# Designed miniproteins, single chains, continued (4), part 75

Each design is a single chain, and the fold is of that chain. pLDDT is the mean over its residues in the fold that is shown.

## One batch from the design tools (miniprotein)

Design m14588
Fold by ESMFold2-Fast:
Structure m14588 (fold): chain A 79 residues (1-79)
Amino acid sequence: TKKIKVTRSNSLEEAIQNVLDNLKNGYDVSASVTYYDGPGEKTVTVVGQRLPEKKRIRITVVTTYADGSTEREEWYIDW
């Protein structure tokens, strides 16, 4: 199934789990979850993308701060 889903989460661990659950439940291309860590402090977006040829999921975490600056982390989970 070729779907993209956005789900609300309250923490980084919950956001990652929601991304993985969305990919497992038929969202084959990508899933993203965004949450706010403190009102106006920072926004965290977690994106998961299937890499079928490598049997992996790419997880990208982007933290956007109130001043517009961003931090990015990326890692892989075996499928």
Scores: mean pLDDT 65

Design m14589
Fold by ESMFold2-Fast:
Structure m14589 (fold): chain A 68 residues (1-68)
Amino acid sequence: LSAEQLLEAARLHREEGLSYAEIAERLGVDARTLRRALEQLDRLAVEYVLTEGLSAEEALRKAAEELE
């Protein structure tokens, strides 16, 4: 998954309320892989907020780039 795909998937899940299965179909990826990637994205973003004082949006972007 690219950083852009991870960020869009996080937005679709959080803001639009779509299921992991729906988002995975739209992105052409496995739903289990997507769920794990989003869980890692959230954990890493929280770390960046706590260690670097980034906003949630900045932390999510940096985390997505790191996981790409």
Scores: mean pLDDT 82

Design m14590
Fold by ESMFold2-Fast:
Structure m14590 (fold): chain A 82 residues (1-82)
Amino acid sequence: SPELEAELARLRAEQEELQKKIVDIGNKISELVKKLETAPPEERPKLLEEIQKLMDDYVSLMKELKEVRARIRELEAQLAAE
C-alpha cells in the first residue's frame, strides 16, 4: 500500500529525529555531570535541577522512541502480509 509505505517513511524520519535528540540530551547530561564534580556548593542546586530536567526529557524521548519503533514493526508486518 502506497499509504502504508508513506506512513512508514514518516515514522522512520521521526525515529531518526528522536535518536538525534536523545544523543544531544545524553551529551548535555554528561557535560553537566562533569561540571557538577568540580562545582562550588552555590552552583550545585542549579546544575542538579538542569540535570533532572534533561533526565526527565531523556526518559520521555526514550519512551516515544519505543512507541515509534513498535509502530514501525507493525507497519512492516502489515506490508509483509500483503
Scores: mean pLDDT 89

Design m14591
Fold by ESMFold2-Fast:
Structure m14591 (fold): chain A 93 residues (1-93)
Amino acid sequence: MELKYEVVEELDLPTKTVTLTVGGQKYTLSISVVAKVRNLETGEYLALLKITLTSENGETEEAQVFLPISEDTTKEDLEKKLDELKEQIEAEE
């Protein structure tokens, strides 16, 4: 994503990991919240997430995702959102 942003706060949240099985193939999905950032064009606050998908044959794919948040969103709020996301992913498998 070519978004211009500034880092407001580095969050250093624990990485959440979930194991998926799709078509008999195992994948490891790792989700990390890196920082709270501000979009320099819109002024909106976003959480910068790093997502890593690793297959059992050792192939990895990385993506950065920006999650809309409010200015007053706390580190603890983001941890709860990650736990909810992990539970939703695990429930779908």
Scores: mean pLDDT 76

Design m14592
Fold by ESMFold2-Fast:
Structure m14592 (fold): chain A 92 residues (1-92)
Amino acid sequence: SMSDQFQQIRDRIRQLGDRASRLADQLTPHDPRFSARVLARMTVIMSEMDFEASLMPKMSDSQQQEALQRMQQDLADLEELIGEMERRLAEI
């Protein structure tokens, strides 16, 4: 169901947030500017996803499907930002 897909996205956001927090703790002592920039970008994406999610109960089925597709793209963008943090940490 769309509700199940939505819950999966929320669970994944939580997992990515936890991972970003751990990576930021490791990166901030070595590169505070990089850490701050990546976290700021993630915060914007996560805020947009939360706003989209808040509107979904008022959407038609087709609008909800489009919203889920946008949220899946945002999720991929969040995962790439985590990848940037992991690559930066490997250089230290």
Scores: mean pLDDT 83

Design m14593
Fold by ESMFold2-Fast:
Structure m14593 (fold): chain A 71 residues (1-71)
Amino acid sequence: SMAERREEIERLLKEIEELIAEMEPSANDGQKKQLERLKEMARDAAKQENITALKRVLETLRNMKELLERK
């Protein structure tokens, strides 16, 4: 339903924003630029109601976090 879709979009966007905020303090300049691009992609995907794109941004952020934690 439309309400269920909107709730999932809000949930995904919030999770993405929280991950970016968590990662930013430890990120180098190149990583900060990538995080900024991912933030823009997530906001655009939310405006387009593109749940698949939001999930892909979230997956990319999770992979980046794993790499940062290993360094």
Scores: mean pLDDT 84

Design m14594
Fold by ESMFold2-Fast:
Structure m14594 (fold): chain A 89 residues (1-89)
Amino acid sequence: AAAEIWAKMTDEEIEEYTERSLQVSREYGKKTGNKELEEVLLKYSEALGEMARAVRDGDGEKAKKYLEEAKKYLAEGAAIAQELLEKKK
């Protein structure tokens, strides 16, 4: 599971993972031209990074909070992406 992988990551590896996710979100935003999608995906990536750090620090309460935030942003991003895909022929 992803949580098991993150628990074994160093702080530097978590930062690299987070920055890569942020870069992908920025590139996707540029390609789609949808600023709302870009913003939501950036928030999702940040929440995942904070969750991974909380798992590393042994803070289960904080990890659960950021996991729920990440799920929320992922759902919002998926809804926007579906609308964009339906418009693209």
Scores: mean pLDDT 74

Design m14595
Fold by ESMFold2-Fast:
Structure m14595 (fold): chain A 60 residues (1-60)
Amino acid sequence: SKETAEGLVELVRASVEENKDLLTPEHLPEIIEGTRERAKELGAEEAVPEAIEIIKKELA
């Protein structure tokens, strides 16, 4: 649902911001894969492109 998609994006943004000192570019593939799996479980796959952009912008 749209609410679930928005929730995924907010959760990703908050997690990246909280843990940015611990996250390196080497973790990027694992974080992206985990985000895709989480989105699939929540039925929020439409939010995956936006979530990945946030991760790449902050960590790459």
Scores: mean pLDDT 74

Design m14596
Fold by ESMFold2-Fast:
Structure m14596 (fold): chain A 72 residues (1-72)
Amino acid sequence: MKENVERAINYVKERLKKEGIEFTEVVRSEETAVFKGKNGEYYGVDVDPKDGKATVSHLDKDNNIVSTETFE
């Protein structure tokens, strides 16, 4: 569980750094993290406590889901 969340969070941070987007962490818990980019986009990380899978959801500035990635 924790390893999947950390992997998902690192994926988001590395992607934002690679694209040169400044970001803030707006939510953090054991199962959830949300990052807001300076460009108005959001990256959400959520974990299912039943199977430990972490899911990254990328939302555009209009709150549409543009991509989803799962970490096991």
Scores: mean pLDDT 78

Design m14597
Fold by ESMFold2-Fast:
Structure m14597 (fold): chain A 95 residues (1-95)
Amino acid sequence: DIKAAMEKADELSKKEGEEYLLVREDGKWKIVKLDYSDFEKSMEIAEKALKDHAEYVKKKALEEGKASEEEAEKAIEEVKPKILEEFEEELKKKQ
């Protein structure tokens, strides 16, 4: 599940000092390593990871009846730019 993949990605990041993100492919969560030497590719991976996480949260909220599709989409739109900006600053700092 996503929780197991997140825990594994976090462990790898702490252990190796490298950043890992989760993306969804063929119904599975994949751990992708970031390469700070390729800023554009790292940003693409980050954007895809946010999109895949947003879709997962939306689907789970709908299945649990805790939020409407509109509420989930609004929450994602509000936080996505801030997360991407913070990630971009972190990447630039490590270059």
Scores: mean pLDDT 70

Design m14598
Fold by ESMFold2-Fast:
Structure m14598 (fold): chain A 77 residues (1-77)
Amino acid sequence: TLPDASTVAAILKSLPNEGAQRAFLRYFLSQLPEEVRLEAALALAKELADDPAALGTFLEVLDEIDPEMAAEIRAAL
């Protein structure tokens, strides 16, 4: 579980453009330990479920980085 998925979601929403949001998400995902990456990504996706625009951007980034993980997260939502 993310220690503060709501803070991550808030930071994402505060960024000035999609380029900055995508860069932040790529960095965030790269810093997660591999064994908890899916769990953390799913927790963030659930936190973003109330914000379709932010969730859409996150899923798009996941498709570019790890389409297998993106498909699993979509199935779990």
Scores: mean pLDDT 78

Design m14599
Fold by ESMFold2-Fast:
Structure m14599 (fold): chain A 79 residues (1-79)
Amino acid sequence: SLENLLKNGDLDTLVTAYIIAYNMGDKETRDAILDAILAKEPSDETLINLLYTARALGDKESVERLEKLLKERGIEIPE
């Protein structure tokens, strides 16, 4: 279930679920999964990798959200 995934899913599983939700056009599930990833307080490297994934997908809303978060943490935004 989605609820079990959001509560108990590891980072790799949640990132895979994010890609699937975005490709299905399910923005609400996409945002819930992204919230679950961020709640795990991932490393800067993990956030940068997630940003690359969002860029590759063309997920402009999640790119903007992740870039804002990285800037707030004082992390250099890769081009």
Scores: mean pLDDT 86

Design m14600
Fold by ESMFold2-Fast:
Structure m14600 (fold): chain A 107 residues (1-107)
Amino acid sequence: MLTPEELVKGLLEAYKKGGLKEIIAFLEKNAGKLGSPKNTLEAAKLIYNSDELDNDVKATAVLGLLRPYVLTGALSKEDVAELLEKIYKESSDPTNRVEAKVLLAKL
């Protein structure tokens, strides 16, 4: 099992190695090792508050982490709405804005 801090450390190392593509590969392999919706939310918040990543890179990683838990109802509106609204407002990538809006609509 990974702590939120261990996942974020690994994600930042993946970013240094090969940018967004390596982040996506890292999350596909390791996101499930967080073991809970709460740990996943904590990791997502740490990623979004990182100054080491571009806003759209942060948004892509955070949306990927949160999507399954939002869609299953394991994370509530109170858990994620503020973070999803920030992603919607701050993302320059229209794909990230659309995804954040869709997830907000599922809450």
Scores: mean pLDDT 86

Design m14601
Fold by ESMFold2-Fast:
Parts: C-alpha cells; structure tokens; sequence
Structure m14601 (fold): chain A 85 residues (1-85)
C-alpha cells in the first residue's frame, strides 16, 4: 500500500461521507480534486490505471446500492475516463 493509495483512500472516504449527507456540492468538489490527483498519479504510474478504475467502480456500486445513483454514475464516468488515459 503506497502513499498515493492512502491519499486516494482519503478522497473515497470524503466522497462517501458527503454522499451519505446528500451534500452533492461537496461530492462534486471532491471528485474534481480526485480527478486531478489521479491524472497526476497515472502520468507517473500508468500501471495503476486498472486498479484505480476498479476501485472507482466498486465505490460507485456501493453508492448505487445505497440509493445514491447519481453519485454512483459520476464515479463510473470517472472510472471510464481513467481507463481511456
């Protein structure tokens, strides 16, 4: 488990917490920060692309199962973007 994995984990925790509060503005802000961070990480470590895409889809599935379909969809869109980088 790398320092980068720990940073990404903090963003995932922030997204989940904001989503549970129905705070979509915080979700969108955190997703934008996560997107920027993932682009930075993947420019240096392109081999991590699939692992991050899988993690994003897993979180998206959890959020959809909680009835937060819009947030889950945003995570799936980011995962697809990451896989196409």
Amino acid sequence: MSAEEQEVSVYFQQILAAARRFDLDSVRTTLEQLRSKLKEILAQHPELRRSYAVALRSLGTVLKNLGLDEVGEMLFELADEIESM
Scores: mean pLDDT 82

Design m14602
Fold by ESMFold2-Fast:
Structure m14602 (fold): chain A 64 residues (1-64)
Amino acid sequence: SARERAAALRALADNAGRAQGLEIDVKTDEPVTEEEAKAIRDAVERLSQAAPGLRRATVEVKVK
């Protein structure tokens, strides 16, 4: 649902410090809109900048 996607994005951003030295994979089972996919990718990019110790951040998003 949209709420779950928003929660995932916030968790990704809010836990940037905790994510240092970790690998993060973001995946959606349900098809998302192009807008939501862009928001997810933008959040991952911001996380990578905020946590330079992050080894890997991948995004697998199914767009409807």
Scores: mean pLDDT 64

Design m14603
Fold by ESMFold2-Fast:
Structure m14603 (fold): chain A 60 residues (1-60)
Amino acid sequence: MKLEQARKILEQAVEKARQYRAQGQPEKAKQVLIQAANKSLDLGVSPEDVALMLQDILAR
């Protein structure tokens, strides 16, 4: 359950970050990803699992 919620948060953040980067706003893109990672950690997902999920999503 927590992993599923974290994955959705990270997927949405990656998509939003891509949009900001395309608009020439790399700092906002970075901030969105950091906030999503922190939110996933707050849900009780391990830093290791967050890193693995983010790597998987970015590889797409």
Scores: mean pLDDT 80

Design m14604
Fold by ESMFold2-Fast:
Structure m14604 (fold): chain A 68 residues (1-68)
Amino acid sequence: VPTVTLTTATTTVKVGETVTITARDSSGNVLATFDYTPTSAGTHTVTVGVGQPDGSISYGSITLTVVE
């Protein structure tokens, strides 16, 4: 099953600020976008599963540094 790659414009986010995370397949097609708003400082690893049209699920993760 192809792995999903998660990307964002920045890996450093402030508490209470929203960052948009984009999920892409191995061919570079955008599968999903979602907003993430951290509520605490620290290192956050976000993992998501993205459903495919054929019923399979692809997983990806991204690590964010959250500051106050």
Scores: mean pLDDT 78

Design m14605
Fold by ESMFold2-Fast:
Structure m14605 (fold): chain A 67 residues (1-67)
Amino acid sequence: SPREEAVRVLREAGLTEEQARQLVDALIDMAKKGMTKEEIERFLRLAGLTEEQARRVADLIMKAVEE
């Protein structure tokens, strides 16, 4: 699922599984409240993810919201 793929990418970025799941849930809630894919990507980059990791997670969060 897009949610589980996002968790995996965050774990590859150095988060624990619990931290990754909590962050994915928070990002899904932010997207449901109107945060755009570009805003999520920027947030993740400011949080220390690479551009590639941030783009991939943002894409997966947007897919998870629609599914």
Scores: mean pLDDT 86

Design m14606
Fold by ESMFold2-Fast:
Order: structure tokens, then sequence, then C-alpha cells
Structure m14606 (fold): chain A 100 residues (1-100)
């Protein structure tokens, strides 16, 4: 339904916002050499990656139900894939920093 699509779009916007704030928190923790915070942030990254995978699965279900809107859903999937790639990059950056 249009309601399900609107709800999923809202969830996508909220999650992308959370990813943006998480990136800024990680950048600050690296700059400040906050080892304890960086260790906590690894767990927060893993939780956020799981949320992205869950939302991507829901968007793919909607894409099957509403193939006429496939291009719109592909845009959201790309935004989530880009966010996921960014979080994985930040996770590796934290791990490299913690090994130093």
Amino acid sequence: SDKEISTTMSSNTVLLGEVYFLEKVIERAIKNKDIQRLKQLLGEIDNTLTMIDTLTTEINKLKQQYPEKAKQFDKYIKQLDDAKAKLKEMKEKIKAFLKS
C-alpha cells in the first residue's frame, strides 16, 4: 500500500540520518584518540549494518509487490548500499587505529 511505501521511505530517511551522525561521532572519536569510545562504536556500527540489511530486505519485498515503482526503490537501495559501504570503511579505519 502507499502507506507501507511512505513508512518505509520514512524509515530510510531516519536510518540515513543515524548513519550520518554515527560517521561524525566516529570522526570525532578518532581525532580525540578515544579508544574506549571507538570500541563501543564498533558495536554501534554492527547494529546499524544489521538495520540497513533489514530495511533493504523490506524494500526488496515492496519492489516485488510494486514493480512499477522499481526505479524509486532502487534509489533507496543504492542510498542504503552507499551508507553500508561507508560504515564498513569506518569500521576498518577504527580497527586499523586500534592496532596502532
Scores: mean pLDDT 87

Design m14607
Fold by ESMFold2-Fast:
Structure m14607 (fold): chain A 90 residues (1-90)
Amino acid sequence: SEIEKLLKEISETLGKIINAIENNDTKSLEEYSKELIELLRKLLPYYPELAEKAIELAEKIPKLSKEEQLKAVHEISELLGEIHEAYLKE
């Protein structure tokens, strides 16, 4: 489904963001954060509240300290888990 595909692509992008944070790769971090936001915007029609919270966190990532960037990624991952659970429920 479209939602499962989006969740997979978002999870892969979060992995790239974690790698960029750990390698202090600021350029890749900015590029992948933008990609993450674009993917999350595609979830807005389905899960507007959860997707909006994730977008707000993603927009802050490039401006945060390394520790706070990792916390933000963790919070986005938890929001994606909530979206996945909602998707699996009728």
Scores: mean pLDDT 87

Design m14608
Fold by ESMFold2-Fast:
Structure m14608 (fold): chain A 80 residues (1-80)
Amino acid sequence: AETLLALEEAYKESRELREEVEKNGNSLEDKIKLLRRQIELMRRVRDVARRNGDDDTAALLDKDIADAEKEIKELEEKLK
């Protein structure tokens, strides 16, 4: 329950940051920065989930983190 609230708040902050970048225009670099921020928020929520014994939510966040890290690598290769 508390883990779900922390996850909801983190996703809300992530959405607000994404919307602000979209309104002002964005570059490939800005998208990478946003994804890195999302990973940081997901890691924080994952740690809260694990501390509260919500291992299922922690495992889902590990997967989402891995997917986001893969997207960052693909975007960084496009910048090279």
Scores: mean pLDDT 75

Design m14609
Fold by ESMFold2-Fast:
Structure m14609 (fold): chain A 72 residues (1-72)
Amino acid sequence: DREERSERVARTVQDILKSDISSEEAIKRALEAGFVPRGAATVGAIHAEKQGLPLTEEEKKVKEDMDAAMKA
């Protein structure tokens, strides 16, 4: 069910974003939740931004790639 899947994904992302954890741990949790590596990296970048943590070079690249894809 698309609705159940979407809500589960949203809840998982919110739980990660609310967690007092590192971006690396956020990526690990996203991978454990079934996200593909690129999706997990995006979650890590969003988590770092929401928590006010500095982004790693890899996280910055993923965020820039995501922004470029949204404009393309």
Scores: mean pLDDT 65

Design m14610
Fold by ESMFold2-Fast:
Structure m14610 (fold): chain A 82 residues (1-82)
Amino acid sequence: DAKEKLYKLLEETVGPEEAEEAIAKLNDKAAEYLVKALEALKKGDIVTALKYIALAAVEAGEMNKSQEEIDAMAEKVREAMK
């Protein structure tokens, strides 16, 4: 399950409560893209990571309206898994 995998990755960076709240708001496709983005960041592939973060944002319907929130989340992941 993409959401379960994403929860485990986020739990270590933002804590369990924030991870649960964030994942509850995501659809399955957005969660899948975020897992791929985090895996790319762990490997140091920043270009691939940014692509999947953008795809997750579009899928969640937030890219055009909530870009700052998506950018902030990506920043936290980058700092934790750089």
Scores: mean pLDDT 69

Design m14611
Fold by ESMFold2-Fast:
Structure m14611 (fold): chain A 104 residues (1-104)
Amino acid sequence: MPPSVVLTPEKVTVYEGEDVTIFGEAVKSPENEGVLVTVEWLKDGKPADSRFEILPSEEAAKRGMAHLLIKNVKKEDEGTYTVVVTDPGGTSSASTELIVKPRP
């Protein structure tokens, strides 16, 4: 069966200049235990900006966890972020919306 994936939070609001982390968690199917889940991050359906940091610890990567860190958020970073996870059982995705407010 395909892996399951969730993003926390489903919608996040930040101010320009803040750092934000989007937490991704994928659960492998039992038949794929020990196989690494492939994790891809998309912004508005395109590959995420190279300035974004994917923060898997070795333990988190083993458990299918992926976190996306966006430092010094800009208005242009606003959009829909999608994580796509793949293992031999199939592909699943989850999305979160990032809203960027201007600082007063």
Scores: mean pLDDT 70

Design m14612
Fold by ESMFold2-Fast:
Structure m14612 (fold): chain A 81 residues (1-81)
Amino acid sequence: MLSKEEQKELLLKEAKEKIEEEAKKYNITDPRVIAEIELFAEWAIEELLNDESLSLEEMKKKVEEFIKTIAKDKAEQLKKA
């Protein structure tokens, strides 16, 4: 079984890759917006790691859904500006 520290490192790596994918999909090029999404993802990972009932795969899926939601919301905000 992976330690909490190892699970966090893996989730952060997967989150970074997903953020890059979603940023490219929505043409989000502002590094400040990308950094904000990364900060939100890190916060979400910390909260998920506190839930002992979740498997690593379930945490990964929840992190990916959070990133998709936030990236979409940021893309919509940028279109309205």
Scores: mean pLDDT 80

Design m14613
Fold by ESMFold2-Fast:
Formats: sequence, C-alpha cells, structure tokens
Structure m14613 (fold): chain A 85 residues (1-85)
Amino acid sequence: MTPEQQLTEQFNKLLDELLKEYPNLPGSLIQELYQLLQRAKDLIRNNDREGLQELIDGVRELASLLTGIYKEVYERFLQLLEQQS
C-alpha cells in the first residue's frame, strides 16, 4: 500500500468516526479537510518533508484559533497528519 493510500484509508476512518460523533458536522468543514488531505497527499508523493511539516504547523496554528467542534475536528486531523512525518 502506498503512503498516499494509507493516508486516504486513515482519513476515511476518521471521517466515519467524526460523522457518527457529530451528526450535524458542516459540509464546508468536510470540504476543507478534503482539500488539506489532497495537499498532504501531493506533498507525500513528491517526498516534500519540509512542505509536509509546514502544512502540519499551519493546521496546528489553525486548530489553536478554533473552538468547539471545529477545534476537535482539526485537532484529530492534525494527529493523523503528524503520523505521516
């Protein structure tokens, strides 16, 4: 299994868990997570370790500024990304 496939499987599992925990999860938030996932997959494919770390740092900063469900979702996504670096 490629690193991109592994990340996609881990993300799909996270998204399934989030949708069960938060039945009113905003579609806009799901779309933002998909965009971040695609960026992470591109960085992994290109073996861009520095770019991946910058993305992780950006997500961490964003999570620190959020509250409630948005904070919880981004923090769980951050943990997923940190497993790739």
Scores: mean pLDDT 84

Design m14614
Fold by ESMFold2-Fast:
Structure m14614 (fold): chain A 72 residues (1-72)
Amino acid sequence: SLLEEYRKLNERITKLLEKIREQGKIDEFYARVAKLQAEVDAQVGDETDITKLQQVILEAQKRILEIAEELV
């Protein structure tokens, strides 16, 4: 399910965030996530389709995982 995929992604991100904090890179992580959020907001625009919005959110979560993996 989408919820299960989201939970697994979030668990992986959370574990990587522990290492990112240990390395002193947490501010860089949040800066990159903020940039991604701006890109996602621009992509969404005026979209009202809940299914499309759910897919965009899941894809954004995958991109957050990629950012976290790049920083460790």
Scores: mean pLDDT 83

Design m14615
Fold by ESMFold2-Fast:
Structure m14615 (fold): chain A 61 residues (1-61)
Amino acid sequence: VKEKIDEIIEKYKKGEISEEQLVKETNKVISDAFDNGELRPSERQSALSYKNKKFSEVTGK
């Protein structure tokens, strides 16, 4: 899941996707992984924290 988040963030850094798409695609990756049983509840929380940290680093928010 973190690797998929990193790939989406790299696309944003390259200007290939908008900030809106970055939000949507990262949320979808986490949601899909949780729904598919790839993430436990604690791992979902960790993935959301990782997303927020990376978001802050690349968007300046």
Scores: mean pLDDT 77

Design m14616
Fold by ESMFold2-Fast:
Structure m14616 (fold): chain A 63 residues (1-63)
Amino acid sequence: SLKEKLEEALKSVGIELTDEGLEALVEVASKSENPEKTAVGLLSGMSRVDKEKLEKIKKLLGV
């Protein structure tokens, strides 16, 4: 599922979200036509997600 892929990708780059935060991100992304690409776009706005972490997340999500 998107939630499992996203949780694994975030943990791989050392980012911890609360269960509530992860669920909110998945809910917003899942309403789009491309949930994985939308999730990457949302994460790119986060100060804790630099370019190197974002590229790794993109690779793990298949974006």
Scores: mean pLDDT 79

Design m14617
Fold by ESMFold2-Fast:
Formats: C-alpha cells, structure tokens, sequence
Structure m14617 (fold): chain A 74 residues (1-74)
C-alpha cells in the first residue's frame, strides 16, 4: 500500500469513528487527526517519505486508541 493509499484508508476510518462518537473531546481528537491527514494528502512535498511513514504509523496507533475510546461510549 502506498503512503497516499494508507492515508486515504486512515482518513476514511477516522471519519467513520467521528460519525459514531458523541463525545465532543473524542470528536475533537478525531478532527485533529483528519486535518493532519488532509494536510499530508494536500502537501505531500512537505514531508520526506520517511517522515510521512512515521506520521502515518503514529496516526494509525492513535486511531486504534480512539477506536477503543469510541467503543466505550454508551
């Protein structure tokens, strides 16, 4: 999977979590990650391939944590 394809997949997953969340704090964190991915997709030249991969790894790890938090909402 290319970094662009990975970023698009993560963005779709984050948008789905945002739609499921009713907690304003969790939605704010999800919005921050979506904005970071939108910036990366719009300005790919601003990051080296290595920095892009590291950012995507960090976003994926945070997405997993946020998915667990959204699942804990009643």
Amino acid sequence: MSPQERAQRLREELERLRAQSTDPALRAELDTLIEALDYLLRHPEHLSPEARQQLLDQVEARRERLAAAVARER
Scores: mean pLDDT 81

Design m14618
Fold by ESMFold2-Fast:
Structure m14618 (fold): chain A 85 residues (1-85)
Amino acid sequence: KSATFTLKPGESKTAKFGNVEVTLTLSSDGTSVTVTVRDLVTGAVKTLTLKEGEFATVTLPSGTTVRVLVLELTAEKATVLVSVE
């Protein structure tokens, strides 16, 4: 399952994909996206920082895989794709 998010500087958005919670935050200076992935089964938390065009794959202890791609990052907004398997 996948979803696309648009964020303004300093904005946070949280989405739940079954037993996984993903929080995206665009830095107040608009230069990076902080991704926090929480495994609601095990309680494990992973935090990553991504810039434009970067992607990350996080495999949680529950076996769920989360992929995050920063599609666009400007001084005024970020567009981020999240996919969960």
Scores: mean pLDDT 83

Design m14619
Fold by ESMFold2-Fast:
Structure m14619 (fold): chain A 94 residues (1-94)
Amino acid sequence: NLQERIRKIEEIISEDGKKIHKALKEGNYEEAAKIAIEGLKRLKEVSDPEVQKILDEAIERLKAAQKAGNILEFLRILGETLFKVQDHYVDLLK
């Protein structure tokens, strides 16, 4: 169950990461933000309660950065969030 959950999380991150990268290269920051926020919502559906809390807080921060038009803050929040998710699952594998 844990291994299958980690695999689903990796799949979502990989697939959405490629779509976000493409949107950013095209200068479509609105689409990149939409993909990232929707991706974190999908990630929340397959995550444990501790990660769900991290993702809820991140989604609100990302929405605020998007509304402010601050793409650098958006990317920083996204990177920080993905690192926290990875760190949590690395600890569960110990």
Scores: mean pLDDT 82

Design m14620
Fold by ESMFold2-Fast:
Structure m14620 (fold): chain A 58 residues (1-58)
Amino acid sequence: GPLYVCVRDTKATGPKDAILPKGTVVRVLEELPDGTWVVELCGSTVTVPSEYLEPVNP
């Protein structure tokens, strides 16, 4: 999937909730109907609000 960067500290929801600091790069795997995206980060999958992500390659 495409690479996106967090434009602010972003709450990630998964097996353990975490805050992804601004500047974290994630790979988008799936877009969910509620406007959240499933992303891959360091071998794990988490759900983040798409509004806090911008494309790395515009």
Scores: mean pLDDT 78

Design m14621
Fold by ESMFold2-Fast:
Structure m14621 (fold): chain A 97 residues (1-97)
Amino acid sequence: SMLDEIRRLEIEAGKLADSNPEEAEKLLLQAARKAIEMLKELVEKGSKQAEIDEIIATLAWLQIRLGRETVDKLMEEFEIPEEVKNQINARADEMLG
């Protein structure tokens, strides 16, 4: 599944974080793009909130790792609704608090 691919990229990035941080960041950016694409599809199709919430949690974690500005730029490219962006920001704040 797409979610399994995203999780694989996160795991690979974690393995490279100390030895090759540049490649780790590249893998996290790939994971973020895939997660945003999946979120956009789920929102456009009116998918179940539980499915949307799972991807929001994934993007919140990636936002913490990559920085808000980086993930916000990607969400802007994919035209993610402001309300959904706010949910991702709120979840990231919860994870940090």
Scores: mean pLDDT 84

Design m14622
Fold by ESMFold2-Fast:
Structure m14622 (fold): chain A 59 residues (1-59)
Amino acid sequence: SLEELEEEAKTLPEHWREQVLKLLQMARDSEAAGNPQAAARFLEWAERAIELAKEYLKK
């Protein structure tokens, strides 16, 4: 869920966290505006950013 992605983003370093949270906010705004395609796109970008951050932080 979007809330789960927000929680995960908050565990990331500031640089990655800011990027992900902005994308998640854009997804929220798009959903509220009735643009599910835009919301899905922002969610995909946020998920990708989280994956990249996790790869760099992986032990």
Scores: mean pLDDT 81

Design m14623
Fold by ESMFold2-Fast:
Structure m14623 (fold): chain A 94 residues (1-94)
Amino acid sequence: SLKQKIVSVANLFSDLGLTLNISITEENGRTTVRLTITSDGKEWTFEATGENVTEQQLIDFLEKLGDIAKEGLKTKDLDSLIEKVGSLFSEFEK
């Protein structure tokens, strides 16, 4: 489910020492995803809005976000992780 996927992704970011806050808002057929990543007094915020977004598309988006976190656990490259999250959000707006 969507809720289970959000929890799974948040746990992966927690394993990286990062705090993840995700908000998904639906209004008039528009879905806005807002993500805040916090670490040691640093904060990065990403936001994207799509039209007619399905639950499966949101699950697929969260799976890609989880894959980015898993790669971060292997590489320990925070700059690369943040860049990849930004790219994922840019793709979501199309």
Scores: mean pLDDT 84

